# Ledger of designs, part 79: designed miniproteins, single chains, continued (4)

Each design is a single chain, and the fold is of that chain. pLDDT is the mean over its residues in the fold that is shown.

## One batch from the design tools (miniprotein)

Design m14722
Fold by ESMFold2-Fast:
Structure m14722 (fold): chain A 76 residues (1-76)
Amino acid sequence: MTVDIPLGEKLSDVVARLSKEYGVPASKIAINYYDPEKNEIVLISGETAAKSDKVVEPKPSSLPSSAKVGKAIIFD
């Protein structure tokens, strides 16, 4: 299952909310987001995101519009 993530929300808050909403542990969640420090789209585990103080940042207009950012993948 794939869920959209609002821009400006902390990664740790996203994982906590999705874990509660879907009744799954953070290990069953993966977060795909834009990392401005690396200037790339990264995929991290929900366990890593739960320990992160990073915020979901908007993708700059210079990156391809087809690139999917701000998504959570939930595994059964």
Scores: mean pLDDT 73

Design m14723
Fold by ESMFold2-Fast:
Structure m14723 (fold): chain A 75 residues (1-75)
Amino acid sequence: MTAEEVAEELARRLLEFARMTNLDPRAIATDPALFRQVTGADSWEAFVRAHPLARDLSDEEVREAARRLRELLLE
């Protein structure tokens, strides 16, 4: 799985969660406390790295996936 594919899958899951809970996905992307509450992770990179889909990603690819994931939530 590529960094882009991992970012898209995680974005899809977070967008679905936001829709079901009436949360603004942009708030998840911009509020670190809300992000931690929703994901249980201390950072975007930690959230990506913890997911089974990201197990084969390098550290650089994890950072790229984390950056892209946040961008997808800001759209």
Scores: mean pLDDT 83

Design m14724
Fold by ESMFold2-Fast:
Structure m14724 (fold): chain A 80 residues (1-80)
Amino acid sequence: NADEEVLKATRDFIRALDAGNLEAAREAGQRLVEALPKASDITRAVAILALSVTKVAFRNRGDEEGAALADEMLAAVEKA
């Protein structure tokens, strides 16, 4: 189920960023982009919202690397 995979990959991405595990975050981000073309519009919108909130939160806490990776994923999601 593409919707379940998108939500799982989005959750895994955010958890990995919060843990400071950039390798795991990049892996989850790749899974997210791969699942997106088959996901519903609502699920895609939820992923975009979650990544947008994550980017702002990480920037506000001074984690520019985490914020930049979340921004990269937002751009990838919008193109998928």
Scores: mean pLDDT 85

Design m14725
Fold by ESMFold2-Fast:
Structure m14725 (fold): chain A 67 residues (1-67)
Amino acid sequence: MELPPAVEKAIRAGAENAASMGFSREEIERAAYTAGKAMAEKYGVEVPEEVLREAAERAAREVEEAR
């Protein structure tokens, strides 16, 4: 499933913000997941939990690879 662009941007922003604060990978993943979930709820879109988790894990991986 393709994520709504607003949700994907929120996940990425959450991951980048947590990474900039020196958080661990697990904390970056949690921040990305939380940001994505909050954005989905704000726009009233239903995104499966596993899709949000996978997107958060991917964002965390990408921000760590960019260090």
Scores: mean pLDDT 80

Design m14726
Fold by ESMFold2-Fast:
Structure m14726 (fold): chain A 75 residues (1-75)
Amino acid sequence: SVTLLTTMSIYGASGDIEAMKEKFKEIVEKYPDDLDTIAMGIGMLGRALGKSDAVVTEARRLALEGRVEEALELI
């Protein structure tokens, strides 16, 4: 799971947002119960998309509660 997050971070640094989204989708599909990893991925994706700190913080909170679809809608 950490390796997949690292890959997302590399895509984010290069500005490849679509590659980040695909990798995040892979994380959710392979590790749906790893809410900590999903929340970290949501935070990375939200920041890469230029969302405000308040929006990113709320999306991460929703993801930690298992409300991943709502977190994705917010970012």
Scores: mean pLDDT 83

Design m14727
Fold by ESMFold2-Fast:
Structure m14727 (fold): chain A 65 residues (1-65)
Amino acid sequence: NEEELRKLLRELGYSERQIESVLKAVKSGDPVVVANIKKEIEELAKKLGKEEVAKRAIELIDQLQ
């Protein structure tokens, strides 16, 4: 669900511009780009203590592939 992913990325502190960039990259289907995005989400969530938010966001990214 793209709307749920947008909400989770906002919760992690992503700007609307960054969210649109992430969604475009995920929809590209480039496995290297998608892997880099997942890593960035995990690292940011670990810093913020929001690992559950990152886990759900990554699940939604996989559903969009």
Scores: mean pLDDT 84

Design m14728
Fold by ESMFold2-Fast:
Structure m14728 (fold): chain A 66 residues (1-66)
Amino acid sequence: IDETKARYKTLKDKLLELVKKKGREPSSEEIRKLGEEAGLPQDDVDYLASRSFEEVLADLDRTIAV
């Protein structure tokens, strides 16, 4: 499996854990931080942090499914 898929899966898991812990959608700053921690390239982190949480989840799911 592509290393990129593994990193995106890690980010998705971290985001869902944060939602469960805080009971709210992650902020753009939280998405950026978790993306960096998951090892995503800076351009991907910047892109995801600029989107809504629903769009982020859709983008992650699309990448994981490919």
Scores: mean pLDDT 78

Design m14729
Fold by ESMFold2-Fast:
Structure m14729 (fold): chain A 97 residues (1-97)
Amino acid sequence: SAKTVIALALGLAAREDRELAEAIARALLPLVSPEHQARLRKALAEGASGDEIANLIIESVLSLSDEQAIEAARAVLPLLPKEYQEVLERAIAVLEK
């Protein structure tokens, strides 16, 4: 699904760049459930690995509604390399239809 594409693209981007993983996680905080917010905040505070943060990002995005996933994708879009921006823009277009 388009939401799965968003989740996996963000997870891949996060695994490749620790600073990007932290930026994505922070951008997602206001959009995810209180349980996922607590887990992401704990991971960031304790200096969890990029892989750990990436897995939490994937789980968090997959738990979102389609509307929340669109908001999440839009919030992180300007943080991403061009290749990931294109993937997310296509996924947003699919979810909005």
Scores: mean pLDDT 85

Design m14730
Fold by ESMFold2-Fast:
Structure m14730 (fold): chain A 66 residues (1-66)
Amino acid sequence: TEEIEKAKEKAIEAIKKLVEAGDLETARLALQISEQELRRLGEELGKEEVAEKAIKEIRDTYEKLV
């Protein structure tokens, strides 16, 4: 759970910085990479629902910033 939360926080922070810099294409790619990483972590830790919730929070943050 803590690893998933930390990965989510890192992803959100990176996406915010990229959007603030005007690099929307790289921000979109960072979102996609973070989704893949979080899904793998969820599968490995048996916390798939926690990972999907974290992915949704990252997506929601991206959508609000763009």
Scores: mean pLDDT 83

Design m14731
Fold by ESMFold2-Fast:
Structure m14731 (fold): chain A 74 residues (1-74)
Amino acid sequence: MPSINEIGREMNEEVERLLAEGAPLEEILAVVRRYTTEMANQLVAQGLLSPEQGERLVAHEVAEAEAEIRRRLA
């Protein structure tokens, strides 16, 4: 499985690529949610996070990404 650092890097690269291509917000947020969910699932599976902490991580990362992407698309 990819490391959490690799997941974060791939997520950022895909988000920047989609922004450069003019992809719709919902597509970009789907990418963020997918990568962040994979990261959270790995941490929970390894016993490093509780399921509740994993859900919080996904919610936090998606909300932060949405705010930044909306700012860039405005």
Scores: mean pLDDT 81

Design m14732
Fold by ESMFold2-Fast:
Structure m14732 (fold): chain A 87 residues (1-87)
Amino acid sequence: SPELEAFKATVAELLSEELAEQVLRATESILGYLKEASKTLSPDEVRRLRDALLALFGAELREVVSEEKARAISRALARLLDAVEAA
C-alpha cells in the first residue's frame, strides 16, 4: 500500500537501520493486535484502542529520538492505521 511504503520510507530516513527494524516489527505487532481486536470489539472500541496504541508508540519513541522525528513517524503510522481501517 502507498501508506505502508511511505511509513517505511519515513522510518528509514529518520532512524538508524537497527532502530528502524525494531519500529517496523512493533508496527507489525500493532497491526496484528488491532486485526484480532476487531473480531471481538466494536469499531468505536477498536478506534480508541488504536489511539491508545499510537500514544504509547509515540511515548516510547520519544525516549530514544527527538520530538520532531517522533512526531513524523507517529503521523506516518497514524496514516497507515487509517488506511488499514478503510480497507
Scores: mean pLDDT 84

Design m14733
Fold by ESMFold2-Fast:
Structure m14733 (fold): chain A 53 residues (1-53)
Amino acid sequence: MDVFRKAVDAYVRAVQGGADPAAVARTVRRFLLDQGVSADNADAVIREGRSRL
């Protein structure tokens, strides 16, 4: 799903660019919830982003 890939990529890029990982995780999670993604799926995206750092 394109939105999940974009969210993972955005998380990785922001953290590599020097943003606080916890703050980026909150922002990405909120964005996904606003798009109608479930909390479980949003948390899975953040977990995937962390695994790629």
Scores: mean pLDDT 81

Design m14734
Fold by ESMFold2-Fast:
Structure m14734 (fold): chain A 84 residues (1-84)
Amino acid sequence: MELKVTVSPKEAVAGKPTTLTWTSSLPAKSITLKEGDKVLAEGKADENGVFTTTLTPEKAGTLTGTATDEKGNTASATTKVLAA
């Protein structure tokens, strides 16, 4: 099976707290969340491939989550950040 990552919701608003749920099709060794070049959060998916984090995006743009498995495969998903 291919490593795949999805995120919900697919849209967030700058300046507002948002709970993001990242779902990995395979167990991920790590998930890194970035806004541009800034790392906002890092963690691991649970036994069901789910990683949940609550954060407040600083500005409009894109949040990118990248999952890496134990074999070195990577997959990414994005959430769009809307201006307030």
Scores: mean pLDDT 77

Design m14735
Fold by ESMFold2-Fast:
Structure m14735 (fold): chain A 93 residues (1-93)
Amino acid sequence: MKISPEESARLIGLALRAIGAMLDGDYEAAVKDIQAFGDLLVRIAEKLGRPELAERIRELSQKAVDAAKAGNKEEALKYIREMLRLAGELDSL
Protein backbone atom coordinates (compact mmCIF):
# COMPACT_ATOMS: atom_id res chain seq x y z
CA MET A 1 0.00 0.00 0.00
CA LYS A 2 1.36 3.46 -0.99
CA ILE A 3 -0.87 5.33 1.48
CA SER A 4 0.06 4.91 5.17
CA PRO A 5 -2.53 3.28 7.51
CA GLU A 6 -2.85 6.62 9.36
CA GLU A 7 -3.48 8.58 6.13
CA SER A 8 -5.91 5.89 4.89
CA ALA A 9 -7.91 6.03 8.16
CA ARG A 10 -8.03 9.85 8.01
CA LEU A 11 -9.17 9.82 4.35
CA ILE A 12 -11.94 7.29 5.10
CA GLY A 13 -13.05 9.28 8.17
CA LEU A 14 -13.19 12.60 6.29
CA ALA A 15 -15.04 11.05 3.33
CA LEU A 16 -17.64 9.37 5.59
CA ARG A 17 -18.16 12.64 7.52
CA ALA A 18 -18.59 14.61 4.26
CA ILE A 19 -21.09 12.05 2.89
CA GLY A 20 -23.00 11.98 6.20
CA ALA A 21 -23.20 15.79 6.35
CA MET A 22 -24.47 15.93 2.73
CA LEU A 23 -27.14 13.30 3.48
CA ASP A 24 -28.20 15.26 6.61
CA GLY A 25 -28.37 18.54 4.63
CA ASP A 26 -25.59 20.06 6.78
CA TYR A 27 -23.87 21.76 3.85
CA GLU A 28 -21.57 23.94 6.02
CA ALA A 29 -20.12 20.84 7.74
CA ALA A 30 -19.96 19.04 4.37
CA VAL A 31 -17.92 21.90 2.80
CA LYS A 32 -15.35 21.75 5.63
CA ASP A 33 -15.01 17.96 5.43
CA ILE A 34 -14.80 17.99 1.60
CA GLN A 35 -12.04 20.63 1.76
CA ALA A 36 -10.11 18.63 4.39
CA PHE A 37 -10.52 15.40 2.38
CA GLY A 38 -9.39 17.09 -0.85
CA ASP A 39 -6.39 18.79 0.79
CA LEU A 40 -5.18 15.52 2.32
CA LEU A 41 -5.66 13.59 -0.94
CA VAL A 42 -3.77 16.29 -2.92
CA ARG A 43 -0.84 16.07 -0.44
CA ILE A 44 -0.74 12.27 -0.80
CA ALA A 45 -0.85 12.45 -4.63
CA GLU A 46 2.00 15.02 -4.68
CA LYS A 47 4.08 12.96 -2.20
CA LEU A 48 3.63 9.85 -4.40
CA GLY A 49 4.82 11.77 -7.51
CA ARG A 50 1.37 11.87 -9.15
CA PRO A 51 0.97 15.62 -10.00
CA GLU A 52 -1.65 14.89 -12.70
CA LEU A 53 -3.84 13.19 -10.07
CA ALA A 54 -3.20 16.06 -7.62
CA GLU A 55 -4.53 18.54 -10.24
CA ARG A 56 -7.58 16.33 -10.95
CA ILE A 57 -8.29 16.03 -7.20
CA ARG A 58 -8.08 19.85 -6.77
CA GLU A 59 -10.60 20.25 -9.62
CA LEU A 60 -12.98 17.62 -8.18
CA SER A 61 -12.67 19.02 -4.63
CA GLN A 62 -13.58 22.53 -5.84
CA LYS A 63 -16.57 21.17 -7.82
CA ALA A 64 -17.74 19.18 -4.78
CA VAL A 65 -17.43 22.29 -2.56
CA ASP A 66 -19.33 24.43 -5.11
CA ALA A 67 -22.10 21.79 -5.37
CA ALA A 68 -22.35 21.51 -1.56
CA LYS A 69 -22.57 25.33 -1.21
CA ALA A 70 -25.40 25.29 -3.80
CA GLY A 71 -27.20 22.53 -1.84
CA ASN A 72 -26.79 20.18 -4.81
CA LYS A 73 -26.45 16.90 -2.91
CA GLU A 74 -26.33 14.59 -5.96
CA GLU A 75 -23.55 16.58 -7.70
CA ALA A 76 -21.49 16.87 -4.49
CA LEU A 77 -21.77 13.11 -3.83
CA LYS A 78 -20.80 12.40 -7.48
CA TYR A 79 -17.55 14.37 -7.08
CA ILE A 80 -16.80 12.85 -3.63
CA ARG A 81 -17.22 9.35 -5.19
CA GLU A 82 -14.78 10.23 -8.00
CA MET A 83 -12.25 11.49 -5.42
CA LEU A 84 -12.62 8.19 -3.51
CA ARG A 85 -11.99 6.29 -6.77
CA LEU A 86 -8.76 8.29 -7.25
CA ALA A 87 -7.76 7.57 -3.62
CA GLY A 88 -8.14 3.84 -4.40
CA GLU A 89 -6.01 4.28 -7.55
CA LEU A 90 -3.25 5.97 -5.48
CA ASP A 91 -3.27 3.02 -3.03
CA SER A 92 -3.55 0.17 -5.61
CA LEU A 93 0.15 -0.06 -6.65
Scores: mean pLDDT 83

Design m14736
Fold by ESMFold2-Fast:
Structure m14736 (fold): chain A 75 residues (1-75)
Amino acid sequence: SLAEEAKEEAEEVVRLRAEMLRNGATPELEEELREEAQEAARLLEELRKAGKLEEVEEVEKYYREKVAEAQAELA
């Protein structure tokens, strides 16, 4: 589903941000992050246009959980 695809893209955004924090920001990692973030945003906009606001909230919650997990791992 679009929500599942958006969650996968959100996880990749979190992974790339964590990698940049550990290894430093490179132009290649910054570009990959931009591409994944853009795709996540596109999928969320498709869900919003379809009136699937509950699925948007689900994806946003999932993203926040993944951010918290990554922050805990980096601490």
Scores: mean pLDDT 83

Design m14737
Fold by ESMFold2-Fast:
Structure m14737 (fold): chain A 55 residues (1-55)
Amino acid sequence: GRDLLSEQATTAVTVLKDAGVTSDEDLELVARGMATASGERWIADTIAEIMKEQL
């Protein structure tokens, strides 16, 4: 659900901030990577949205 995706996105944002990755394009690529196993676009879109909101 969205709560699980929010938890995963928060963890990813922390790692990306430490690495200096802040561009929306890079966040979208990371979100797609996290959703690759499921194959569902809405999961990638949801993760990317949460990550952008938390940066």
Scores: mean pLDDT 65

Design m14738
Fold by ESMFold2-Fast:
Structure m14738 (fold): chain A 100 residues (1-100)
Amino acid sequence: MSIAEKFEEILREAFGLDIDVYKASSEELLDAVKYAIEKMAEVYPDALITLPDGTTKTVSEILEELKTASDEEIIEYFALLLKKLHNEEIDAEELYELLK
């Protein structure tokens, strides 16, 4: 499965979003990622996520950080949350390249 097909499947199956990656704008795809993080924060607000720097944050704290985070950081948070909360693996670097 390509990264695009995997991303579309995750958005559809886990978040109810039917998005065509190749027809959507980069802004629309990033908005879909933010929406998915918001939905995860609604279901698991107090779940602890360990970041690459060794700090731990709740999903609610990560959602608040989206207001100031870069596009790359938002996609990294999405990948970490998917792994922890849905046991789904997606490469953040490959996804970022796909969305740009």
Scores: mean pLDDT 84

Design m14739
Fold by ESMFold2-Fast:
Structure m14739 (fold): chain A 84 residues (1-84)
Amino acid sequence: SAREEEIVERAKKVTEELLKADEEEQVKKLEELIKRAKEGDEEALAEINAIGNELKLLEAKGEKLSEELKKLLEEMEKIIKEKV
């Protein structure tokens, strides 16, 4: 559907923008998205799912995430498991 296509395209764009940001901006944006996802925002839920998958891929490739980003990734995974 057009809505599903919009959600997927938005999640992809947000993920690309986040990965180009510095760590302080990444943390700030992820905290905002986590809050929105907890409030039932389906766009935010799709975005944290896409970002979480990409961060896991970066770790698998040998990228070292900070403790703050790892903690946020854990919180995102918890939300996704709760909503799926």
Scores: mean pLDDT 81

Design m14740
Fold by ESMFold2-Fast:
Structure m14740 (fold): chain A 55 residues (1-55)
Amino acid sequence: TPAAVQRLAAELGLSPALLTRLVLAVDPNVDLSDEAQLRAALRRWDALRGASDPR
């Protein structure tokens, strides 16, 4: 697991494995070593979850 994922997971109180799954579910092409891409994917996931009815 890339260090960026581990750091963000700790910041959010999540496991690195869970964070990786969430990010890849939103954008399977995200670079897990790029913190900016991870944050963008998380923001997109949060907006989708908050504005949409989850399946």
Scores: mean pLDDT 74

Design m14741
Fold by ESMFold2-Fast:
Structure m14741 (fold): chain A 70 residues (1-70)
Amino acid sequence: SEEEVRRLIEELSELYRKKAAELDKQGNYNEGIIALVREIALRAEGWVMLEKKDPTAKERLEKAIEEVKA
């Protein structure tokens, strides 16, 4: 559903923001910036998939969430 896809986009965004904050605390500023850039790109891709009602949106976002958690 669109609501489920919206929730996955927000979860993915939050995970990348938390990853960036943790990297910043570790002094890994370059990796932190890369994480923030990835957050912007993936959030934009997610919203485009939602707008186009892409049937693969859920699977792709769930895969991205698992990848950022690894």
Scores: mean pLDDT 84

Design m14742
Fold by ESMFold2-Fast:
Structure m14742 (fold): chain A 95 residues (1-95)
Amino acid sequence: SLQERIEELQEKAEEILEKLKEEMELLEEIVEEAIKSVEPEAKELASDNSFEKRYELLMKAIEIFKKLLEEKGLEEGVKLAELVKELLELQKEAR
């Protein structure tokens, strides 16, 4: 079921986060850089805070996050970004 798939992906994400604990400072820097990259588009949410706009912004932030993780050689972080992206796609489908 869709619910069982969501639960499986959440468990996999938790396992990856445990592996990333030693790289947390680098992960935090990458998250901040990804957020900063989408700040201009995030300001548009003040005038258009629709589900579509929020979803598009989140997906863009995740793609930037994944690219930064790949550039830094954090393979487990790339897997986490892919899992978060799949979870967001399933959440949109379930809505």
Scores: mean pLDDT 75

Design m14743
Fold by ESMFold2-Fast:
Structure m14743 (fold): chain A 87 residues (1-87)
Amino acid sequence: ADAAFEAEVAAASEELKARAEEIEALKDVDEEKAKELEKELARLLAERLREMLRRALEKGEISEEEYEEYLAKLEEEEKKLEELFKK
């Protein structure tokens, strides 16, 4: 159901925000390490979102079309993030 899916997305986002705050604190003492952890956090977020989307699709909570759209958006955001980290 929509409510369950949105709640799971919200919970994942909250956990990742907490990790982002830890990384921000680290930037003051070790910028290199902060960047590495930021990459790892982004990758964990992407992986978790893919898992949730796949599960929602299997349960029939989202359409195959919606799944493809979300997956494409996630890949686009990952690509943008990868380019930023290359600099």
Scores: mean pLDDT 71

Design m14744
Fold by ESMFold2-Fast:
Structure m14744 (fold): chain A 94 residues (1-94)
Amino acid sequence: APSPEEIKKEYLENFRKNLEKNRPDLSQEQIDKLVEVYEKFFEENRELFEAAHDAVLATNPNASSEEVMKYFVLQAPEEKVKEYQKKLKEVKAS
């Protein structure tokens, strides 16, 4: 099975690739900063992420990183989610 570190690396890379493909309006500096915000949210909630990943893949082994992230965000503390969303908006506005 992949390690938690390998899963995190894959999810960070997928997030970066999705931004580069779907958000040509963002600078490379903005993309780098968004990836940093995403990584910090993962690390601050790592146990919840691991539980969400395991739960989603137990139900659907072919689940996308987006499906896992949606479930993870629903399980995370509301204050942590609001702070994460605020930081994403601030980077996108810069």
Scores: mean pLDDT 80

Design m14745
Fold by ESMFold2-Fast:
Structure m14745 (fold): chain A 74 residues (1-74)
Amino acid sequence: SARDAVLAELRALRDELLALAEELRESNPKMAQELEAAVDYIDAVIADESASLEELESARRFTAALLRQLRARI
């Protein structure tokens, strides 16, 4: 379903953010903390059964943009 596809993309973005946080933990701990906070936010959205498809799509777009923005700070 469309919902399952968006959830799969959100999980992929979450894993990517978490991996980046782990890599940056020693060299850039502030950025690692920001990435961990983003992962917590995504996990909350994924767990929200009341979230509409539109809300999930908005979260996906926002998360992808956030990842690009955070990478630009490295």
Scores: mean pLDDT 82

Design m14746
Fold by ESMFold2-Fast:
Structure m14746 (fold): chain A 57 residues (1-57)
Amino acid sequence: SMDRQRADALVAEVEARLKAGADPQDIWDQVNAEAVGLSPDARSYLSTTVNQLIAAS
């Protein structure tokens, strides 16, 4: 779906920003702003994946 494609694009951006040393709080601020209008399934996927990426970094 388009919502899943948007979520995947945001995940890729989050990965790049975390590698560049971005603060996790700034990442969550971006994710919360960009998640507006995503389906519940896409938002759930996005939140879970971003949480795992931050925990791994």
Scores: mean pLDDT 84

Design m14747
Fold by ESMFold2-Fast:
Structure m14747 (fold): chain A 67 residues (1-67)
Amino acid sequence: SIDDALKYLAEKLGVSVEKLREGYENGLKVLEDESAPEVVKLVAKKEIEHIEEIGRLLDEGKEPVVP
């Protein structure tokens, strides 16, 4: 799940889960913003996809690779 992915990243990176959730939500808003530059949307899309992949791996009982 996304919640499990954010908690996992927070523990691994030594940051708050609230800060990571804010980043995730801001990324979603950037993807919906027609005025955002293409490069910014590509970065947001990749970050969101990576968080979703971490959640999927955790749900499958696999160890995620944290960059």
Scores: mean pLDDT 78

Design m14748
Fold by ESMFold2-Fast:
Structure m14748 (fold): chain A 59 residues (1-59)
Amino acid sequence: SEIEELKEKALKSSPEMATLYAAQMISLGASVAELRELAKKLSPKAREGVEWLIRQHEA
């Protein structure tokens, strides 16, 4: 799926790019659980960006 492709790109990218790919996943309907699973596999800096996006999406 396109979401799975974005997840792979996020894992292989810089923290800044990983956050952008996570935002695209949200736009495609990725669940909060899927985003949290991705965040756990990212560097601390990238994880902060993804967690911030999750909070914005839930707000």
Scores: mean pLDDT 80

Design m14749
Fold by ESMFold2-Fast:
Structure m14749 (fold): chain A 62 residues (1-62)
Amino acid sequence: MSPLSEEELREYAKKKYGVSDEVADALARIARGEPVSPEQRERLTRELGDKLAEFLEDLAKL
């Protein structure tokens, strides 16, 4: 499969999970194997929690 762009991953996360732009950006970075700041990681776990595992599973199927 062709990898999705950062913008496409961000829009996918927003569409499916209804997360903020900042959380969608952090998710797109993680999906691309890019580092995120500790602050972004804490926000991710607070806002998304268990949905992070679902997002990663969905990406593995795309």
Scores: mean pLDDT 70

Design m14750
Fold by ESMFold2-Fast:
Structure m14750 (fold): chain A 89 residues (1-89)
Amino acid sequence: MEAEREALRKQLEEEINQAMKDMVIGILNSEIRRLEAKLPSADAAEQEKLRRKIALLEEARRRLETSPPTSENVLAILRELEAGLEAIE
């Protein structure tokens, strides 16, 4: 019975971690598309800010796609992204 309970717990943890990773990647993809849609109507200074934000979002997405789907990795990447975005504002 113990082995069956541990197997279920591990499966649930793996599914939750993967779902969290996939959800965050989806949010990043949506935000990248939203910012890209603003580029044609922005002035040169705003375009530079938008390009820097898009680059940070694309790097965060790349790191999430190539990293193990753990809450620790996801949160670390999101914190670095937040700090980078704040530096552009």
Scores: mean pLDDT 82

Design m14751
Fold by ESMFold2-Fast:
Structure m14751 (fold): chain A 74 residues (1-74)
Amino acid sequence: GTPVPSDEAMRAVLRSYGLTDEAAVAAIVARIRRLLATGDHADLVATVRLLRAQGLSPDQLGEILAALVNLPAP
């Protein structure tokens, strides 16, 4: 497990892609935090499902995931 980026940094990325539901953003951040810590396939599937539920395109999903894994550790 590498250090996980801060919640606020992850939330800022999600908001930059138009996510305005703070409860959904919090749930997505929690799943991404778990995914980055564990690498678990179930957490990856859950994260993708939550992002798709927010109306994001497959291209936006790839961009968001790339941005999140490139965030600096706190």
Scores: mean pLDDT 75

Design m14752
Fold by ESMFold2-Fast:
Structure m14752 (fold): chain A 57 residues (1-57)
Amino acid sequence: SAAERRRELERARLVAAASAEYKQTKSMDPIERLYELTLEARRLGVDVVDVARRRAG
């Protein structure tokens, strides 16, 4: 479904961003990095994808 495709793309973008940061820094695994970004997003009141993009770019 369209909703499933949107969620899959959103998840893929989060994983890609976290993996890119991990490959560059090697300071934290992708899952831990996603959790960190999720907490930051909650504090800022924005989407976690937006936080991941800001940190990557």
Scores: mean pLDDT 67

Design m14753
Fold by ESMFold2-Fast:
Structure m14753 (fold): chain A 89 residues (1-89)
Amino acid sequence: SKLEIVKRALRKAVEALRKGETMEEAAKIFLEELRKEGLEELAKKLSVGEVAGIINELVSRVSQARKRGDKEAEEKAFEEAAEKILKKA
């Protein structure tokens, strides 16, 4: 589904940040993953800054969930971030 593609692209962006990439580069990695998966039209509707803002909020939520060992809250954070992106389509 589109939701699962967007969630996977977000996970790649979050991993890039953990490996020391900038927020701008993580947003670009996210957009490129959407293009590779055939979501080019969605990628065109999103700015790097807009995506960076969503990833920044997501990283905060994921960090809090991991501190609690709450895998369900971590998964929910990715799901809600992906839904927010799809709503912008």
Scores: mean pLDDT 87

Design m14754
Fold by ESMFold2-Fast:
Structure m14754 (fold): chain A 66 residues (1-66)
Amino acid sequence: HMSEEELLRQVDAFLEAVKKNKDKFPLEEIRLLADSILRIAQKHVSPETVERIRERIEKFLEELEK
């Protein structure tokens, strides 16, 4: 069982790694990875934590599309 705090830290670390290497990852692959993270989170953490993860990912993807 992963703590909600640890999961959020891992999401933040993932987004920072993608940001530093954005030229190496097609946007479509980033979207697929984000979808996978949300699917896993939905099965293992509270709906409140899923929403917090979704907010972080959506904001990141919006910035990345520009």
Scores: mean pLDDT 76

Design m14755
Fold by ESMFold2-Fast:
Structure m14755 (fold): chain A 98 residues (1-98)
Amino acid sequence: GKLEELIEKSKKLYEELKKALENGDYESALKIYEELVKLVREAVRLAREQGDLEAAKEALEILIEAAKLIMENIPEEVLRAIGEILRAIGEILDLELQ
């Protein structure tokens, strides 16, 4: 079903993320992680609608492991730069959105 397809695709993206990090391709790794977040969000939504808490947990565990890979393998200076960019975006949104 759709839920199983989303979980399987999430697992494949996790393997692609790992390979990108092994190659030092941090730009691709971050884009893969962004796509993984979107797929896991959809998988969790569908799992909740179906009452499949085990599938929701499986999808979330993939995302947690992906986040660990990002934190452990991307250089601190790259993560710091991303953090500053995200902070600036957040400040703009907080000031302009009611």
Scores: mean pLDDT 78

Design m14756
Fold by ESMFold2-Fast:
Structure m14756 (fold): chain A 64 residues (1-64)
Amino acid sequence: MSPLEKLTMEYVNKAQNDPRLSDEEKNLFQQRAGEITGESKRNGESPEEHRKKLEELYEEFLKK
């Protein structure tokens, strides 16, 4: 598993264990995190840049 994929799994697991998110939101987060991972791989983004995108996505889901 690449460093980017490991970061994606870290945030997906964090979302899956967050009681503030519904099952539907958890599924949507996993889908969006996968899309971001694909984009980061295509753009050659660093693990640090990818982590920032995943953190921003997670915060956005918590603000809904």
Scores: mean pLDDT 83

Design m14757
Fold by ESMFold2-Fast:
Structure m14757 (fold): chain A 78 residues (1-78)
Amino acid sequence: MKEEAIKIVKEAGDRALKVAELFGSQKAIDEARRGYEEALKIAKESNDVETAKKEADRLLRRAQGLALEDFINGKTDF
């Protein structure tokens, strides 16, 4: 169902943005926003829950990875 696919992506987008903001990573915040827009477009066009879950996972992993990378790089300066 299209509504379910959209919900999955919106939940992942919100979580990705919260993680990026928590770490204070502008790069992760920008990627979370960009990835959310891409995933939302794919979910709307495909109307496939499996595709939405895959895109949601990709969005979350990418944003979390960038946030962690920025956090680790900042910590190595100590």
Scores: mean pLDDT 78

Design m14758
Fold by ESMFold2-Fast:
Structure m14758 (fold): chain A 80 residues (1-80)
Amino acid sequence: APAPAPSPFEAEVQAEAARERERMEREGTPPEERRRRTFEFSLRVLAEAIRRGLLSEEEIEEALRALRETLGLTREQLLA
């Protein structure tokens, strides 16, 4: 197979993301709020992955950097 099956954590994240997306569609959530909720979801996923010991310190730094670069937020704003 060209790609491995998603891990249990990845499957949980995908299912939760799908539920959140469906909820936002149902509620008619505006694009700015969708972006904010997606960001908050990503932070929750990152925090959970850290708590479960799934990421190295290097991966954590890279993920935070990617979020900062993609969303135009400073490290201080991400950690607040």
Scores: mean pLDDT 69

